# Ledger of designs, part 69: designed miniproteins, single chains, continued (2)

Each design is a single chain, and the fold is of that chain. pLDDT is the mean over its residues in the fold that is shown.

## One batch from the design tools (miniprotein)

Design m6538
Fold by ESMFold2-Fast:
Structure m6538 (fold): chain A 59 residues (1-59)
Amino acid sequence: GPMEEAREAAYRAALAAKALGLSREGAVTLATHFLTDGFGLSEEEARRLAEEGAERAGA
C-alpha cells in the first residue's frame, strides 16, 4: 500500500545518500524531502520513515 511504498522509497533514498557520501543526518534530510514532496506526507511522518530507512540502509 502507499505506506509500504513510502517506506521503501525512504530506504532507497537513504541508500542513495549513503552512496553519495552523505552523513546519517544528510540521508535523513534527503529521504524526508522525497517523502514530503513525492508522497505528500507530513514532516513528522516523513522524518520517522526517513530515520527508519537510514537505519535499514546502515547510514
Scores: mean pLDDT 82

Design m6539
Fold by ESMFold2-Fast:
Structure m6539 (fold): chain A 73 residues (1-73)
Amino acid sequence: SMAEEYTKLGEEYYKKGEYKKAAEYYKKALDIDPNNQKALAGLIEASKKALEKDPTDEEMKKLLIEAINSLPQ
């Protein structure tokens, strides 16, 4: 599925250290399949790593907050 393909692209960009691109692809996967736990975990990790590089990135802060709020309690 496209969600699986986007999740794989997120993993590949994360491995390359391109954390913003990784977060974008994990978000695309979640837009297609909101219950994709792997994409959700990847988005959280990628957004955190992107914020380590640039703590002022408002887009990454918003994605991280949205992702954390999507975690089951």
Scores: mean pLDDT 85

Design m6540
Fold by ESMFold2-Fast:
Parts: structure tokens; C-alpha cells; sequence
Structure m6540 (fold): chain A 58 residues (1-58)
């Protein structure tokens, strides 16, 4: 359980770094869909992650 949470946080952190580096929206969306499939996220959870990533770009 804790290992899964650690891997999830690492993947999210890498995605945030990509967004901060100016990765295109299409790439970010594709990576979010990969996380959804890997971790079983709901559509609402994916939207929350997207908003957090957009906030990191500001």
C-alpha cells in the first residue's frame, strides 16, 4: 500500500516537472490517462490532477 502511494507520488511529481518544463497539453493529457489506467483513478481524480498541474505552470 505505501509502496503504491510512493510510486504514485513519484509519477505525479514527474508529470508536474514535465508541465513546468513546458510540455504540450497533449503530452500531459496522455500521461494523465496512463496514470488513470495504472492507478485506477476516477475521472474526477484525473481532473483534480490536471488542475494541480495547470497551477504548477503558473
Amino acid sequence: HMEELREYRRDVSELVKLAEAGAPKEEIDARLQELKARYGLSDEEVEKLRKMIEEARK
Scores: mean pLDDT 78

Design m6541
Fold by ESMFold2-Fast:
Structure m6541 (fold): chain A 92 residues (1-92)
Amino acid sequence: MAEDFRERNEKVEEAERLMKEGEKYFEKGDLEKAKELYEKALELLLEALPEIDPRVAEAIENLGKVYEAMGDEEKAKELFEKAEEIRKKSTL
């Protein structure tokens, strides 16, 4: 139980670090690297947190922004809608 909590916190901290690094690459126009970092962050968040956690929604939204910048408008729309659904569930 205590170790599970610690491991969960370590995964969240790593995911937050990857999110910040991904944002840096997105701003530089390295969309492939930004996508990789956001996908790794999302995987860690989903292992550590409930799917309805706002941090999961943030990672999905950032991934959506990468797909939009890459020209994959359909995938971007899917991700933005999923992030919005999570945010609606997290406020209840």
Scores: mean pLDDT 82

Design m6542
Fold by ESMFold2-Fast:
Structure m6542 (fold): chain A 88 residues (1-88)
Amino acid sequence: MEELRERARELEEEAKKLYEKAKELKEKDPEKAKELYKEAIKLAYEVALLGIEMARLQGASEEEIEKMEKKAEEIKKEALKKIEEEIK
């Protein structure tokens, strides 16, 4: 459990740094900013998957796990779509 929390925290911090760098580059280099945003979204999704595994280890029901997985997938797809639409 603690090991999963530690990994999630590290990935979260990395994603945050990528988001800040992407924001800085958005006007100067939109293509580079877009790639960094995508990488940050991927890391955020991995954090969500680690959270789901932690919930499973703590005895979350199959139904709860399925809801969390669906929510994580939707958030990822929505975030990626927004980046594709807003950065050109």
Scores: mean pLDDT 82

Design m6543
Fold by ESMFold2-Fast:
Structure m6543 (fold): chain A 78 residues (1-78)
Amino acid sequence: SAAEVLARIEERLAAARAAGDKRAEAEALAALARAAYEQGDFEKAKELLREAARAAEEAGDEELAAALREALRELEAE
């Protein structure tokens, strides 16, 4: 179910944060942002994309950070 998928992403986010794994944190936050977008919660999706982009930058993953910033810009333009 969608709720089970969401719970698994939240578990991955908690594990990434506990490990200090900023790349895994960014990926989990991006997945949560997509879930929020699919539910019509655009403000939450924007917040999660901002957090994901910051985590990607902290991980040194500039490609992921750039992709997340672009997704945020597209969502903010709507």
Scores: mean pLDDT 87

Design m6544
Fold by ESMFold2-Fast:
Structure m6544 (fold): chain A 76 residues (1-76)
Amino acid sequence: MEEKLERVARLTEAVARAEAAGRVDEATRARAAEAERLLAEVREEAEASPSEALKAEVEARLRAMYAAVEAEVAAL
């Protein structure tokens, strides 16, 4: 799970940097789609886990990512 979350963080950072630079291309969209796919897999793994702490960590990371996107939109 952690390897997938780390990969999502790297992909999300790459997408955010491309958006900030005004370079949103097909490769950037592909990275965003890959991050969404990995997040869905992580959520499914967390839901299958009996660990409430793990579920809370995943949800906190998702909320942080959504907050970052909203902040970018608000800055427009």
Scores: mean pLDDT 67

Design m6545
Fold by ESMFold2-Fast:
Structure m6545 (fold): chain A 55 residues (1-55)
Amino acid sequence: SPQQLQQQIAQLERQIALLREQAARETDPDRRAVLEQGIALLEARVAELRAQLAA
């Protein structure tokens, strides 16, 4: 349902925000790269869910 998609998007956006804060504080470049990759995957998922809402 559109409501469930919106709730899932909101949850993912909150997770992305927290990971961005973590990445900003991460001093190890390897760990930061892993966090940045995770953020990119979650952002791609949000884009997919937004496309489903627009359909």
Scores: mean pLDDT 89

Design m6546
Fold by ESMFold2-Fast:
Parts: structure tokens; C-alpha cells; sequence
Structure m6546 (fold): chain A 73 residues (1-73)
């Protein structure tokens, strides 16, 4: 139902933000990469607050990837 759609949406958004952070970091766009990481942190917070364990786990891994990419700048 609606909860499953919301969880899938948050998980996909988290993955997209991680990819965005990685691409922006490769281009040397520190500000863009930082914004993508901050948005991924908001997605993780929302997933945890809504009690969506799959989305939270995906968002945690996405945030790790985004932060790792940002650390290469």
C-alpha cells in the first residue's frame, strides 16, 4: 500500500543522492556534493522517524557512500 510506496520512494531517493554526491565530487563540486550528503541525512532521519527499516538501511549505506565521496575532495 501507501507505506510500501513511501519506503521504496525514500530508498530510491537515498540511492540517487549518493550517486549525485559521487558524480559532483568527481567534478570537484564540493558545494553540490555537500548538499547531496545533507539531503541524504534528511532522508535517513525521515525513514527512521517513520519506522521504515528497509529505507533506513538503504539510506545509511547511501549516506556512507556520499560522505566517502565528499572526503575525497
Amino acid sequence: GEEVAREVGLALRAVGLAIQAELLARKGDREGAQRAVEEAERVLKEAKERGLPFAAKVAEKALERGREALATL
Scores: mean pLDDT 85

Design m6547
Fold by ESMFold2-Fast:
Structure m6547 (fold): chain A 58 residues (1-58)
Amino acid sequence: GPAEARRLLAEAERLAREGRLEEAQKLYVMSHLLDPELAAERAPRMRALFREAKAAQA
């Protein structure tokens, strides 16, 4: 449900900040399966976090 999707998205954001991008992507996909609309709303934010994580690892 929406609450579970929100929790998965929060964990995906945390993993992305830690540079654990593969795990973050898997949790994002799971959130999309539970709540596609919420996941779509958060997609730009997730893209930004992925860019920041890649830049920080350079």
Scores: mean pLDDT 81

Design m6548
Fold by ESMFold2-Fast:
Order: structure tokens, then C-alpha cells, then sequence
Structure m6548 (fold): chain A 94 residues (1-94)
């Protein structure tokens, strides 16, 4: 995971925003699947913040909020779907 974050930061420095979003997204999914929801949200927020389209950025942020709420309610399958949707929307906004 540390290697994914370091590589994502390097892609941000090089202006490859889409690749950075993919790597932060991979880290977020891995953290979620391991039950580390706070880390998953943190990496998802990093991915969403890189979206340059303001509508896509806001949509990704709303989906991350929905994922956090669903997880807190015990709806893990829906939370994971919302996380995946947020990351896809962020990538479209790159």
C-alpha cells in the first residue's frame, strides 16, 4: 500500500492525474476490503480532489459520503459499490 501511495504522488508531480486517481483508487479499495474504512475514505478523498471537472468532483465526494453512511449502517455491499462509483466518476473528471 505505501508503494501505491508513493507512486500516486509521483504521477501527480508529473501531471498524470488519471493514473494518480487509479492508484489512490486501488489503495482505497484495498483498505476498504481489509476493513480499514478511515484509510479507504482518506485515499478516496485524495482521488476525488484530483478531478478537475467540478461537477465530477462534487459527485465523487457525495458518493464517498454515501459509502461512509452505508458502511456505518452495516450495508457493506452498497458501501463498496458507492466507493467504486466515486472512483470511476473522479477518473472521468481527470
Amino acid sequence: MEDLIKQAEEYVKNGDVEKAIELYGEAARQAFDEGRVDEAVRYGLKAASLAKDPVKQITALMLLIAASVEYSMGNREQARADLDAALEVAKEGA
Scores: mean pLDDT 85

Design m6549
Fold by ESMFold2-Fast:
Structure m6549 (fold): chain A 80 residues (1-80)
Amino acid sequence: SIGQSVIDGLQSAISLLQQGRTDIALLVLRTSLRLSQQLPDPQVSRQVQSYISQAIRSLQQGDVQSAISYLQQGISVLQS
């Protein structure tokens, strides 16, 4: 499902960030952001897009921990 694909992408990004592979994590997150636009529930789609966008912004500021927190929140929305 689109939802499962987004969850998988966000979990992969978290793992990459924990390994210090920020550049690859950003590529995964940009793909996950585009895919999240295809989520069937518009409210869930907007919330997940917001969390991914906030994670990307945090990474651009060098804040890996905030980025991981935002991605975990996005996964929680998708698992509800």
Scores: mean pLDDT 91

Design m6550
Fold by ESMFold2-Fast:
Structure m6550 (fold): chain A 79 residues (1-79)
Amino acid sequence: SEEEKKKKEGEEKLKRFEKDLEGLKQYIKENPDADKEAILRGLERGLEELEKLKEEYPELKEKIEELEKEIEELKKELE
């Protein structure tokens, strides 16, 4: 069904986001002198993307909010 396809698309988008965030965390850990301002701008764009994803896939809200919390915690570490 179209609903099942849409749900899978949302889950795939979320999984890609999770993987990208984990990769970014690893990159920051390995590169402490990385451009923190550029990373912070990227994290802000990520939060905007997650807000849109919550509107598009409300059934994923809980998982998306967990990712938003991880991003906010990462931002605090970089400040």
Scores: mean pLDDT 83

Design m6551
Fold by ESMFold2-Fast:
Structure m6551 (fold): chain A 97 residues (1-97)
Amino acid sequence: SESLKKQAEKLIEEAKELKEEAKELLEKAKDPKAKELAEKAIKLAEEAIKLAEEAKKLLETPGLESELKAIGLLIAAMGLLFEARRLLEEAKKLMEE
C-alpha cells in the first residue's frame, strides 16, 4: 500500500538521521564503552536501513504475499532502530561526567 511505502521511507530517513548522530557521538566520545555503544548503534541503524529499503522494493510488486513480507521487514527494522536509539542514549549518559 501507499501508506506502507511512506512508512518505509520515514523509517529509512529516521535510521539515517540516527546513524549520523551516532557517528558524531563516536567522534566526540573519549569513553571506550560509549564508543562501543555508538558503533553498535551505527551497525543496527545500517541494518534497519537495509530492511526498510528491501520492504520498499517488495511494495513495488502488487500482491498480498509481497505486502505481508514487507510488513515483517518493517517490524524488524523498527525493532533494530528502537535498540539503536536505546544504545545511543546509553552512550550519551556515559559521556555525562
Scores: mean pLDDT 88

Design m6552
Fold by ESMFold2-Fast:
Structure m6552 (fold): chain A 59 residues (1-59)
Amino acid sequence: ASAAQKAAIAAELARLEATREEEIERLTRGFMELGFDEELARRIAEAIVDTEIEVLKRA
């Protein structure tokens, strides 16, 4: 992997970590519109965002 590619991944990871709570809130609202309760919707949103962060961390 190139140094430029690793730098781009690190920048994207930093952005995701900085906006993690905002993205979780957006996804939580989306799942609540589908009929999920707030607690379940938030757990699903957290799992999605945290999975994206973990995938980028191992790249």
Scores: mean pLDDT 81

Design m6553
Fold by ESMFold2-Fast:
Structure m6553 (fold): chain A 56 residues (1-56)
Amino acid sequence: SEREERMRIEIMEESGEAFIRLGEGMLRRPEYREMGEVAIRGGEELREEAEREREE
C-alpha cells in the first residue's frame, strides 16, 4: 500500500540519518575512525536510496 511504502521510505531516511550521526560521533575517537567512516557511508547510501524511492 502507499502508506506502507511511505513508512518504509521514512524509516530508511531516519535510519540513514541516525547512522551518519553515530559515525560522526565515532570519528571523534581515532580508535573508531574506520567504523565511523563505514557508518557515515552506509547512512548516506540509505538516504540516497530513500530519495530515489521517494522520487518514483
Scores: mean pLDDT 85

Design m6554
Fold by ESMFold2-Fast:
Parts: sequence; structure tokens; C-alpha cells
Structure m6554 (fold): chain A 63 residues (1-63)
Amino acid sequence: MEEKGRELFEEGLKAFEAKDYETAIKLLTESIELLKPSKDPESQELLLEAQAYLSLAKGELKK
């Protein structure tokens, strides 16, 4: 998938792996917004993964 949503997801995942949770939250949120209009199965699966990582990153910032 060469879509902007996937690019933002990959950058968000890199930030998450680097433990930069604030940047990960921003990038994953932008990825989710771009993926929501796409109804294909691939985009929906990526959307669910982005939402899962967003939840984990938010949890890391909360204590």
C-alpha cells in the first residue's frame, strides 16, 4: 500500500519503537484519519492496527 495513510502508520510505528509516544500518537492519529474513508479490507486491517498502537502509546504516557 503506497497510500499516505500507510506512510504515516510506518512513521508512527518507528516513533513508537523509539519510545517517542507523543510523536507516535500524532502520526498514528493522522494515519487513522486518512485510512477511515478507505473501505477496502487492507486499509481496514491497517486502521485497526493503527488504533491498537495509538491505544498502547496513550497508555504509556498515562503512567
Scores: mean pLDDT 79

Design m6555
Fold by ESMFold2-Fast:
Structure m6555 (fold): chain A 53 residues (1-53)
Amino acid sequence: MEEKIKEIDKKLKERNKEILADESLSPIEVTAESIRATGEAFDEILALRKEAR
């Protein structure tokens, strides 16, 4: 489970890096996309935690 959580963290880091590299996005849009990506990562972690209970 910890290994899967680390993969989710890595995926979130990659997404945030991609968002920051997207010059078509305004600072507000960058913030909104980062929040959305973080929420998706938390949903994946919550699903893993339910299986590990």
Scores: mean pLDDT 76

Design m6556
Fold by ESMFold2-Fast:
Structure m6556 (fold): chain A 62 residues (1-62)
Amino acid sequence: MSEKELEDEIWLAMARMVTAVAVRSGASEEEILERVRRATRDASPETQEEALRYAREAAARA
């Protein structure tokens, strides 16, 4: 695994955790997306897009 692939996996794991905490706290979809965007701001654009896609799907299921 390349260093970039490992970093991408770490960012996605953080995004999942942030999303779960926000959903559990009763945050709105907008608040969930903002928290995930902030948590992944230093990730690659592709990884941030995947994180936000996951957050939208999780918010829709909540």
Scores: mean pLDDT 80

Design m6557
Fold by ESMFold2-Fast:
Structure m6557 (fold): chain A 65 residues (1-65)
Amino acid sequence: SEARRRELAEELAEAALENGAKSIREEGDKIYVTLNETTVTKEAAAAIIAVAMGIELGKSVVIKK
């Protein structure tokens, strides 16, 4: 359901923040994710989680550092 997809996206957003995302912002049909400068592993994990979040919400993900 739509509600369950939003719930999952919120869980994914929290996981991304734990793994090195500094901020996450929804704007229109896009999700903007800013990454902390950290290890390659944490940056990759945050990016992968952010993409999964975008897929659940049907929105494009823009990742920056």
Scores: mean pLDDT 80

Design m6558
Fold by ESMFold2-Fast:
Structure m6558 (fold): chain A 102 residues (1-102)
Amino acid sequence: ELEEEKKKLEEEIKELEKKIEEKKKEIEELYEKLDEEQQKKFKEFEKKLEEELRIELEMIEAMATLLSRFNPQELVELRKRLEELKLELEKLEKLLEKLKEL
């Protein structure tokens, strides 16, 4: 059961890492096409998202602390990593939408 759950989490992490890599590449390509003023607006938006992400990361850390009281550390670390990657992907999707808007 524990080994099965661990494998499922590792597979989800691997899929998210792949999606994140693809989104980062797309963002980089689009950012390079922006003029200086558009790049400035994008960086302002990115800074705002970074601040929002900081709060969400603190929540993930609090949840991991709660889970660690009743679950194996390795499983908690995998779940924490999965949630961190989900936030990173969500952030990248919002950044990509902003780039297409500019």
Scores: mean pLDDT 83

Design m6559
Fold by ESMFold2-Fast:
Structure m6559 (fold): chain A 60 residues (1-60)
Amino acid sequence: MDEAMAQIAKGQKEKEEGLRRVREAKTAQEVAEGIGRALRGIGDAIDTAIRSGLPLSVVK
């Protein structure tokens, strides 16, 4: 359970990093990369919650 919560927190940090990159982006390519990173981060957090039997409310 504690490890699952740590992995969810990592996914949330990846989401925040991706969104930060979108805000700092100067090209369409950088925006796409930031969005992709944010989506992967939240996806990983949701996947970890589901595999660990945790409610999705722990994500975000």
Scores: mean pLDDT 75

Design m6560
Fold by ESMFold2-Fast:
Structure m6560 (fold): chain A 66 residues (1-66)
Amino acid sequence: SMADLERALESLRRELLARGLSEEEVEEIIKLVQEGRFDEALALVRKHVGRDPVLESGIAELRKLI
């Protein structure tokens, strides 16, 4: 549902900010996810924080919703 998607996106935004990404970096990642560009979003996340299991799982769940 749209509510599930919005909640998952907000959770991802919060987790990225908690790991020290800027609001600009977070919005770039969110935009890539919303555009279905998951490989590019994952590459950008991994560039900043490496392979984080919470973020990897969050993006995998978003892939199911988009």
Scores: mean pLDDT 86

Design m6561
Fold by ESMFold2-Fast:
Structure m6561 (fold): chain A 55 residues (1-55)
Amino acid sequence: SPEVEAVRAQIDNLEATIATLEAQRGEFDPAEYDALLAELRASIEALRARLRALE
């Protein structure tokens, strides 16, 4: 399904963004880092829930 492939690609992109943030952790205020990480993780969980509904 094109929609399943699109959702998987979005999850992969968000996971790559998290890896970049982890590599740059020392450049962020701890509270800002935690907030950004939580937002990205919440987005991944929403996409995973959507993926389950599509499969």
Scores: mean pLDDT 86

Design m6563
Fold by ESMFold2-Fast:
Structure m6563 (fold): chain A 70 residues (1-70)
Amino acid sequence: DAREQLAKAEEALAAGDLETAREHAQKALKSEDNEIRARALALLGEVYARLGDLEKAREYYGKAVELAKK
């Protein structure tokens, strides 16, 4: 369930577990729901920002914004 994967990613991110957050967010991207996918992309952007990978963070945030416009 992609909603369950998104919830686990959000919980892991709040706990500072960036590896677990990334894994569950990537699984949530398999959803057909654009809202779930946009939220998963934004979560990946935050994970990469916290890891110091600002280029990947910008890429994922950009994808989330484009998907949310639809």
Scores: mean pLDDT 84

Design m6564
Fold by ESMFold2-Fast:
Structure m6564 (fold): chain A 122 residues (1-122)
Amino acid sequence: DELEKKIKEMEELMKSEDPKIAARAAYELGNLYYSQGDYDKAIEAYEKAIELDPSYYIAWFNLGLTYYDRARGVGGVKSADPIADLEKAIEALKKAIELDPNFERAKVLLEKVEAELAKLKA
Protein backbone atom coordinates (compact mmCIF):
# COMPACT_ATOMS: atom_id res chain seq x y z
CA ASP A 1 0.00 0.00 0.00
CA GLU A 2 1.59 3.27 -1.22
CA LEU A 3 -0.10 5.33 1.52
CA GLU A 4 1.22 3.08 4.34
CA LYS A 5 4.70 3.23 2.78
CA LYS A 6 4.66 7.06 2.62
CA ILE A 7 3.39 7.31 6.21
CA LYS A 8 6.24 5.05 7.43
CA GLU A 9 8.78 7.10 5.42
CA MET A 10 7.55 10.35 7.05
CA GLU A 11 7.48 8.78 10.56
CA GLU A 12 11.12 7.73 10.05
CA LEU A 13 12.14 11.22 8.83
CA MET A 14 10.45 12.73 11.92
CA LYS A 15 13.22 11.07 13.99
CA SER A 16 15.83 13.30 12.27
CA GLU A 17 18.12 15.28 14.58
CA ASP A 18 17.68 18.20 12.15
CA PRO A 19 14.49 19.94 13.37
CA LYS A 20 13.84 21.43 9.89
CA ILE A 21 13.86 17.94 8.32
CA ALA A 22 11.74 16.53 11.17
CA ALA A 23 9.27 19.46 10.87
CA ARG A 24 8.96 18.97 7.08
CA ALA A 25 8.30 15.24 7.61
CA ALA A 26 5.60 15.99 10.23
CA TYR A 27 4.05 18.53 7.81
CA GLU A 28 4.03 15.96 4.94
CA LEU A 29 2.52 13.35 7.30
CA GLY A 30 -0.22 15.90 8.12
CA ASN A 31 -0.86 16.35 4.38
CA LEU A 32 -1.19 12.56 3.92
CA TYR A 33 -3.75 12.29 6.76
CA TYR A 34 -5.60 15.41 5.53
CA SER A 35 -5.91 13.88 2.02
CA GLN A 36 -7.54 10.80 3.64
CA GLY A 37 -10.00 12.99 5.61
CA ASP A 38 -8.36 11.95 8.91
CA TYR A 39 -8.43 15.46 10.36
CA ASP A 40 -7.60 14.35 13.93
CA LYS A 41 -4.29 12.76 12.82
CA ALA A 42 -3.62 15.62 10.39
CA ILE A 43 -3.95 18.14 13.28
CA GLU A 44 -1.56 16.08 15.48
CA ALA A 45 1.02 15.94 12.67
CA TYR A 46 0.76 19.69 11.83
CA GLU A 47 1.03 20.55 15.56
CA LYS A 48 4.22 18.44 15.69
CA ALA A 49 5.58 20.33 12.65
CA ILE A 50 5.04 23.75 14.31
CA GLU A 51 6.46 22.45 17.64
CA LEU A 52 9.65 21.48 15.76
CA ASP A 53 9.67 24.66 13.62
CA PRO A 54 7.42 27.48 14.95
CA SER A 55 8.39 29.62 11.91
CA TYR A 56 6.87 27.06 9.47
CA TYR A 57 4.09 29.37 8.26
CA ILE A 58 2.61 26.90 5.73
CA ALA A 59 2.19 24.29 8.52
CA TRP A 60 0.30 26.95 10.55
CA PHE A 61 -1.88 27.59 7.47
CA ASN A 62 -2.65 23.87 6.93
CA LEU A 63 -3.40 23.48 10.66
CA GLY A 64 -5.95 26.32 10.32
CA LEU A 65 -7.42 24.83 7.13
CA THR A 66 -7.79 21.42 8.83
CA TYR A 67 -9.58 22.90 11.87
CA TYR A 68 -11.88 24.82 9.48
CA ASP A 69 -12.70 21.68 7.43
CA ARG A 70 -13.28 19.60 10.60
CA ALA A 71 -15.58 22.33 12.03
CA ARG A 72 -17.64 22.29 8.81
CA GLY A 73 -17.98 18.48 8.74
CA VAL A 74 -16.16 18.13 5.40
CA GLY A 75 -16.25 14.42 4.43
CA GLY A 76 -19.34 13.85 6.61
CA VAL A 77 -17.56 13.60 10.00
CA LYS A 78 -19.18 15.97 12.54
CA SER A 79 -16.93 18.05 14.82
CA ALA A 80 -17.49 17.60 18.57
CA ASP A 81 -16.95 21.37 19.04
CA PRO A 82 -17.25 23.40 15.81
CA ILE A 83 -16.88 26.77 17.60
CA ALA A 84 -13.62 25.68 19.30
CA ASP A 85 -12.32 24.34 15.95
CA LEU A 86 -13.10 27.66 14.19
CA GLU A 87 -11.40 29.62 17.02
CA LYS A 88 -8.31 27.35 16.69
CA ALA A 89 -8.38 27.89 12.90
CA ILE A 90 -8.36 31.69 13.41
CA GLU A 91 -5.39 31.47 15.84
CA ALA A 92 -3.37 29.31 13.41
CA LEU A 93 -4.17 31.50 10.36
CA LYS A 94 -3.24 34.70 12.23
CA LYS A 95 0.10 33.08 13.13
CA ALA A 96 0.69 32.13 9.46
CA ILE A 97 0.01 35.78 8.41
CA GLU A 98 2.33 37.13 11.18
CA LEU A 99 5.13 34.88 9.85
CA ASP A 100 4.39 35.72 6.17
CA PRO A 101 2.39 38.98 5.77
CA ASN A 102 2.18 38.39 1.97
CA PHE A 103 0.41 35.00 2.40
CA GLU A 104 -2.79 35.93 0.52
CA ARG A 105 -4.31 32.41 0.78
CA ALA A 106 -4.14 32.64 4.60
CA LYS A 107 -5.81 36.10 4.57
CA VAL A 108 -8.64 34.87 2.29
CA LEU A 109 -9.19 31.75 4.44
CA LEU A 110 -9.14 33.83 7.67
CA GLU A 111 -12.04 35.98 6.33
CA LYS A 112 -14.03 32.80 5.52
CA VAL A 113 -13.38 31.29 8.97
CA GLU A 114 -14.34 34.55 10.76
CA ALA A 115 -17.58 34.72 8.73
CA GLU A 116 -18.42 31.07 9.56
CA LEU A 117 -17.73 31.65 13.28
CA ALA A 118 -19.94 34.79 13.29
CA LYS A 119 -22.75 32.83 11.58
CA LEU A 120 -22.44 29.93 14.07
CA LYS A 121 -22.52 32.31 17.12
CA ALA A 122 -25.56 34.22 15.75
Scores: mean pLDDT 89

Design m6565
Fold by ESMFold2-Fast:
Structure m6565 (fold): chain A 65 residues (1-65)
Amino acid sequence: VDVERAIELLREALELTENEELKELIRKALRLLEEGNTVAAQVALHEALKLPASEEVKELLREAL
């Protein structure tokens, strides 16, 4: 996992979504990546992908994995 690239993609996803539940999961994943907990970050991103979102946002989340 390229942590810097993943953080960039997740910040873009945060700007594109208005879903507060999705934003909370993305913020959680960002915090976990900054802490070096990539496994927990991937779990949070898989949960985020279960929420309704635009295909553009989902592609950013999938690429961040």
Scores: mean pLDDT 82

Design m6567
Fold by ESMFold2-Fast:
Structure m6567 (fold): chain A 81 residues (1-81)
Amino acid sequence: KKEEAEKLYEKGMEAYNNKDYETAIKYYEEAIKLDPEYAEAWYNLGLAYLKLKDVEKAKEYFEKGAALGNEGSRKLLKELE
């Protein structure tokens, strides 16, 4: 499961780098469905929603990433206060 989640996360990163944020979100959502403790996937979900200007959803996903120990999520939550 975790190895498959990692592959989905990598596909999400490829989509994000191509500025296909909707496809990136889909892959990150599938990754967290397989591994709900995948802190980096929650963080990158938040980043993708920021690119779509959905700050409310981005904050929700950063809160989850921060709860799982992701430092980037904690930092961005403070900046979005």
Scores: mean pLDDT 86

Design m6568
Fold by ESMFold2-Fast:
Structure m6568 (fold): chain A 102 residues (1-102)
Amino acid sequence: GKKEAEEALKRAKEALERAKEAKEKGNAEEALEAAKEALEAAVRALKSGDMEKAIEAAEEAIKAAEYAIEAAKKVGNEELKFEAEIVEGLAGIVLGVAKLLG
């Protein structure tokens, strides 16, 4: 429902902020965790049936994953980079589905 979509979008935005802060602090593991939380929030928004909020939450999740990729690159961790790229791809799928259904 609308309230669930609003709560999910809020969590996606909070997770994006955490991913950005983690990247700035050089914490690639925390940036990846935040990106995964943003993706989970985007999926919850999609399941709520509010496609406009699902689109916005998915866009936040893509940005969080981009920060996680940059953080992994800075510390030279190829495994964290690969996981962050998977998160980015999955967020892109959520975005595509939300656009198709909205």
Scores: mean pLDDT 91

Design m6569
Fold by ESMFold2-Fast:
Structure m6569 (fold): chain A 77 residues (1-77)
Amino acid sequence: MRAVAAVLEGDTATVYIPRKEYEKHKEELVPGNVVEIEASTLLPEGLPAVITGRIQSVEAKPEDVVAKVTLEVLGIR
């Protein structure tokens, strides 16, 4: 699934998924699941990356234009 941005902090990444992409993958975006996320921009490097991670938390309020997902990072390419 696609994210507009991800922020890497140690072994944890916070990824920002657009509402439409979140709704499409809502069943996969559950804490404990391992997912692969295509981030258009991985900060602080500012380059595209593919992050494989285990979901720790999902924050998606009805009014939010993006869902905020926190991952335990298992791999980046």
Scores: mean pLDDT 80

Design m6570
Fold by ESMFold2-Fast:
Structure m6570 (fold): chain A 57 residues (1-57)
Amino acid sequence: AEPVTLDDIESLLKQIARLLDPETLRKIMEEVGKLLEESVQKAYDYLQERFAELQAK
């Protein structure tokens, strides 16, 4: 396996996005956005709980 640069990954993702129809792309972005918001919020809450546990030591 040859090393892949960030530029190569970005170019590939842009090419894939161009192949999708606008409706499909919009729906995917909506679902990904929702999952990202939920995941980020849960990760933040988890880190806060862990930090509180460390403070209790």
Scores: mean pLDDT 69

Design m6571
Fold by ESMFold2-Fast:
Structure m6571 (fold): chain A 66 residues (1-66)
Amino acid sequence: ARAAYERAMYELGRNVARAPVPGPVEVEAPTEAHAAAFRAGYAEGEREAGRSAPVTVSLTDIAPPA
């Protein structure tokens, strides 16, 4: 369960970084682990796309999808 959410956050970050999104990206994550996974994915996506864009990830009090 948790690993699946972390993988989803990583893939989301990578896909967001690779997408042609012109503005800064803000995302909220339920845990630090999820936030770290998103940041790692975003960094890899930026490297793959040859782009650099700001991203902000914050902790939330939302529960993971059931």
Scores: mean pLDDT 64

Design m6572
Fold by ESMFold2-Fast:
Structure m6572 (fold): chain A 97 residues (1-97)
Amino acid sequence: MSIEEVLEAEAPAMVEAALELVRETARLAREQGFEEAARAAEEAARALEAAARAGVSPEAALGALLLAAVALSFARRGKGEAAAETLEALARLLREA
């Protein structure tokens, strides 16, 4: 089985995993008082929920998962601005897919 076949089969699971990471990022951002990161996370969550309903390419699903993980890493390190920018990039990726 090729990596492309694995990505196609796992795309819905990657979107759900990205959504969980984005929701955790929103929680941490609110606890830290990073309102912009919290708002960007809510917008990213809405984009992920729309992608889950409409379907998304495996490449977009993987990209969203990676961006969600990076955003959570920034939030855990107290880098609210970087987290917000990463979440905005995630939402844009899904809107353009």
Scores: mean pLDDT 84

Design m6573
Fold by ESMFold2-Fast:
Structure m6573 (fold): chain A 72 residues (1-72)
Amino acid sequence: SEAEELVERARELLREAAASEDAEEAIRLAEEAARLGEEAARLAKDPKVRLEGEITAGLALILAGVVRTTHG
């Protein structure tokens, strides 16, 4: 489904963000992962896919916040 594809893409972006050595790139990728995870949660008819989208978005926002506080 479209929601499942968005979760997969969000997870890929979150992995890329976590691996980035550049703080601005890590934040950009994490914020994009959060957006896609939130969109997946909104589109998902399956509660499991919705939860996966919500978890991915939450983790991405935590990563962005940590990078901002440690780099700023």
Scores: mean pLDDT 88

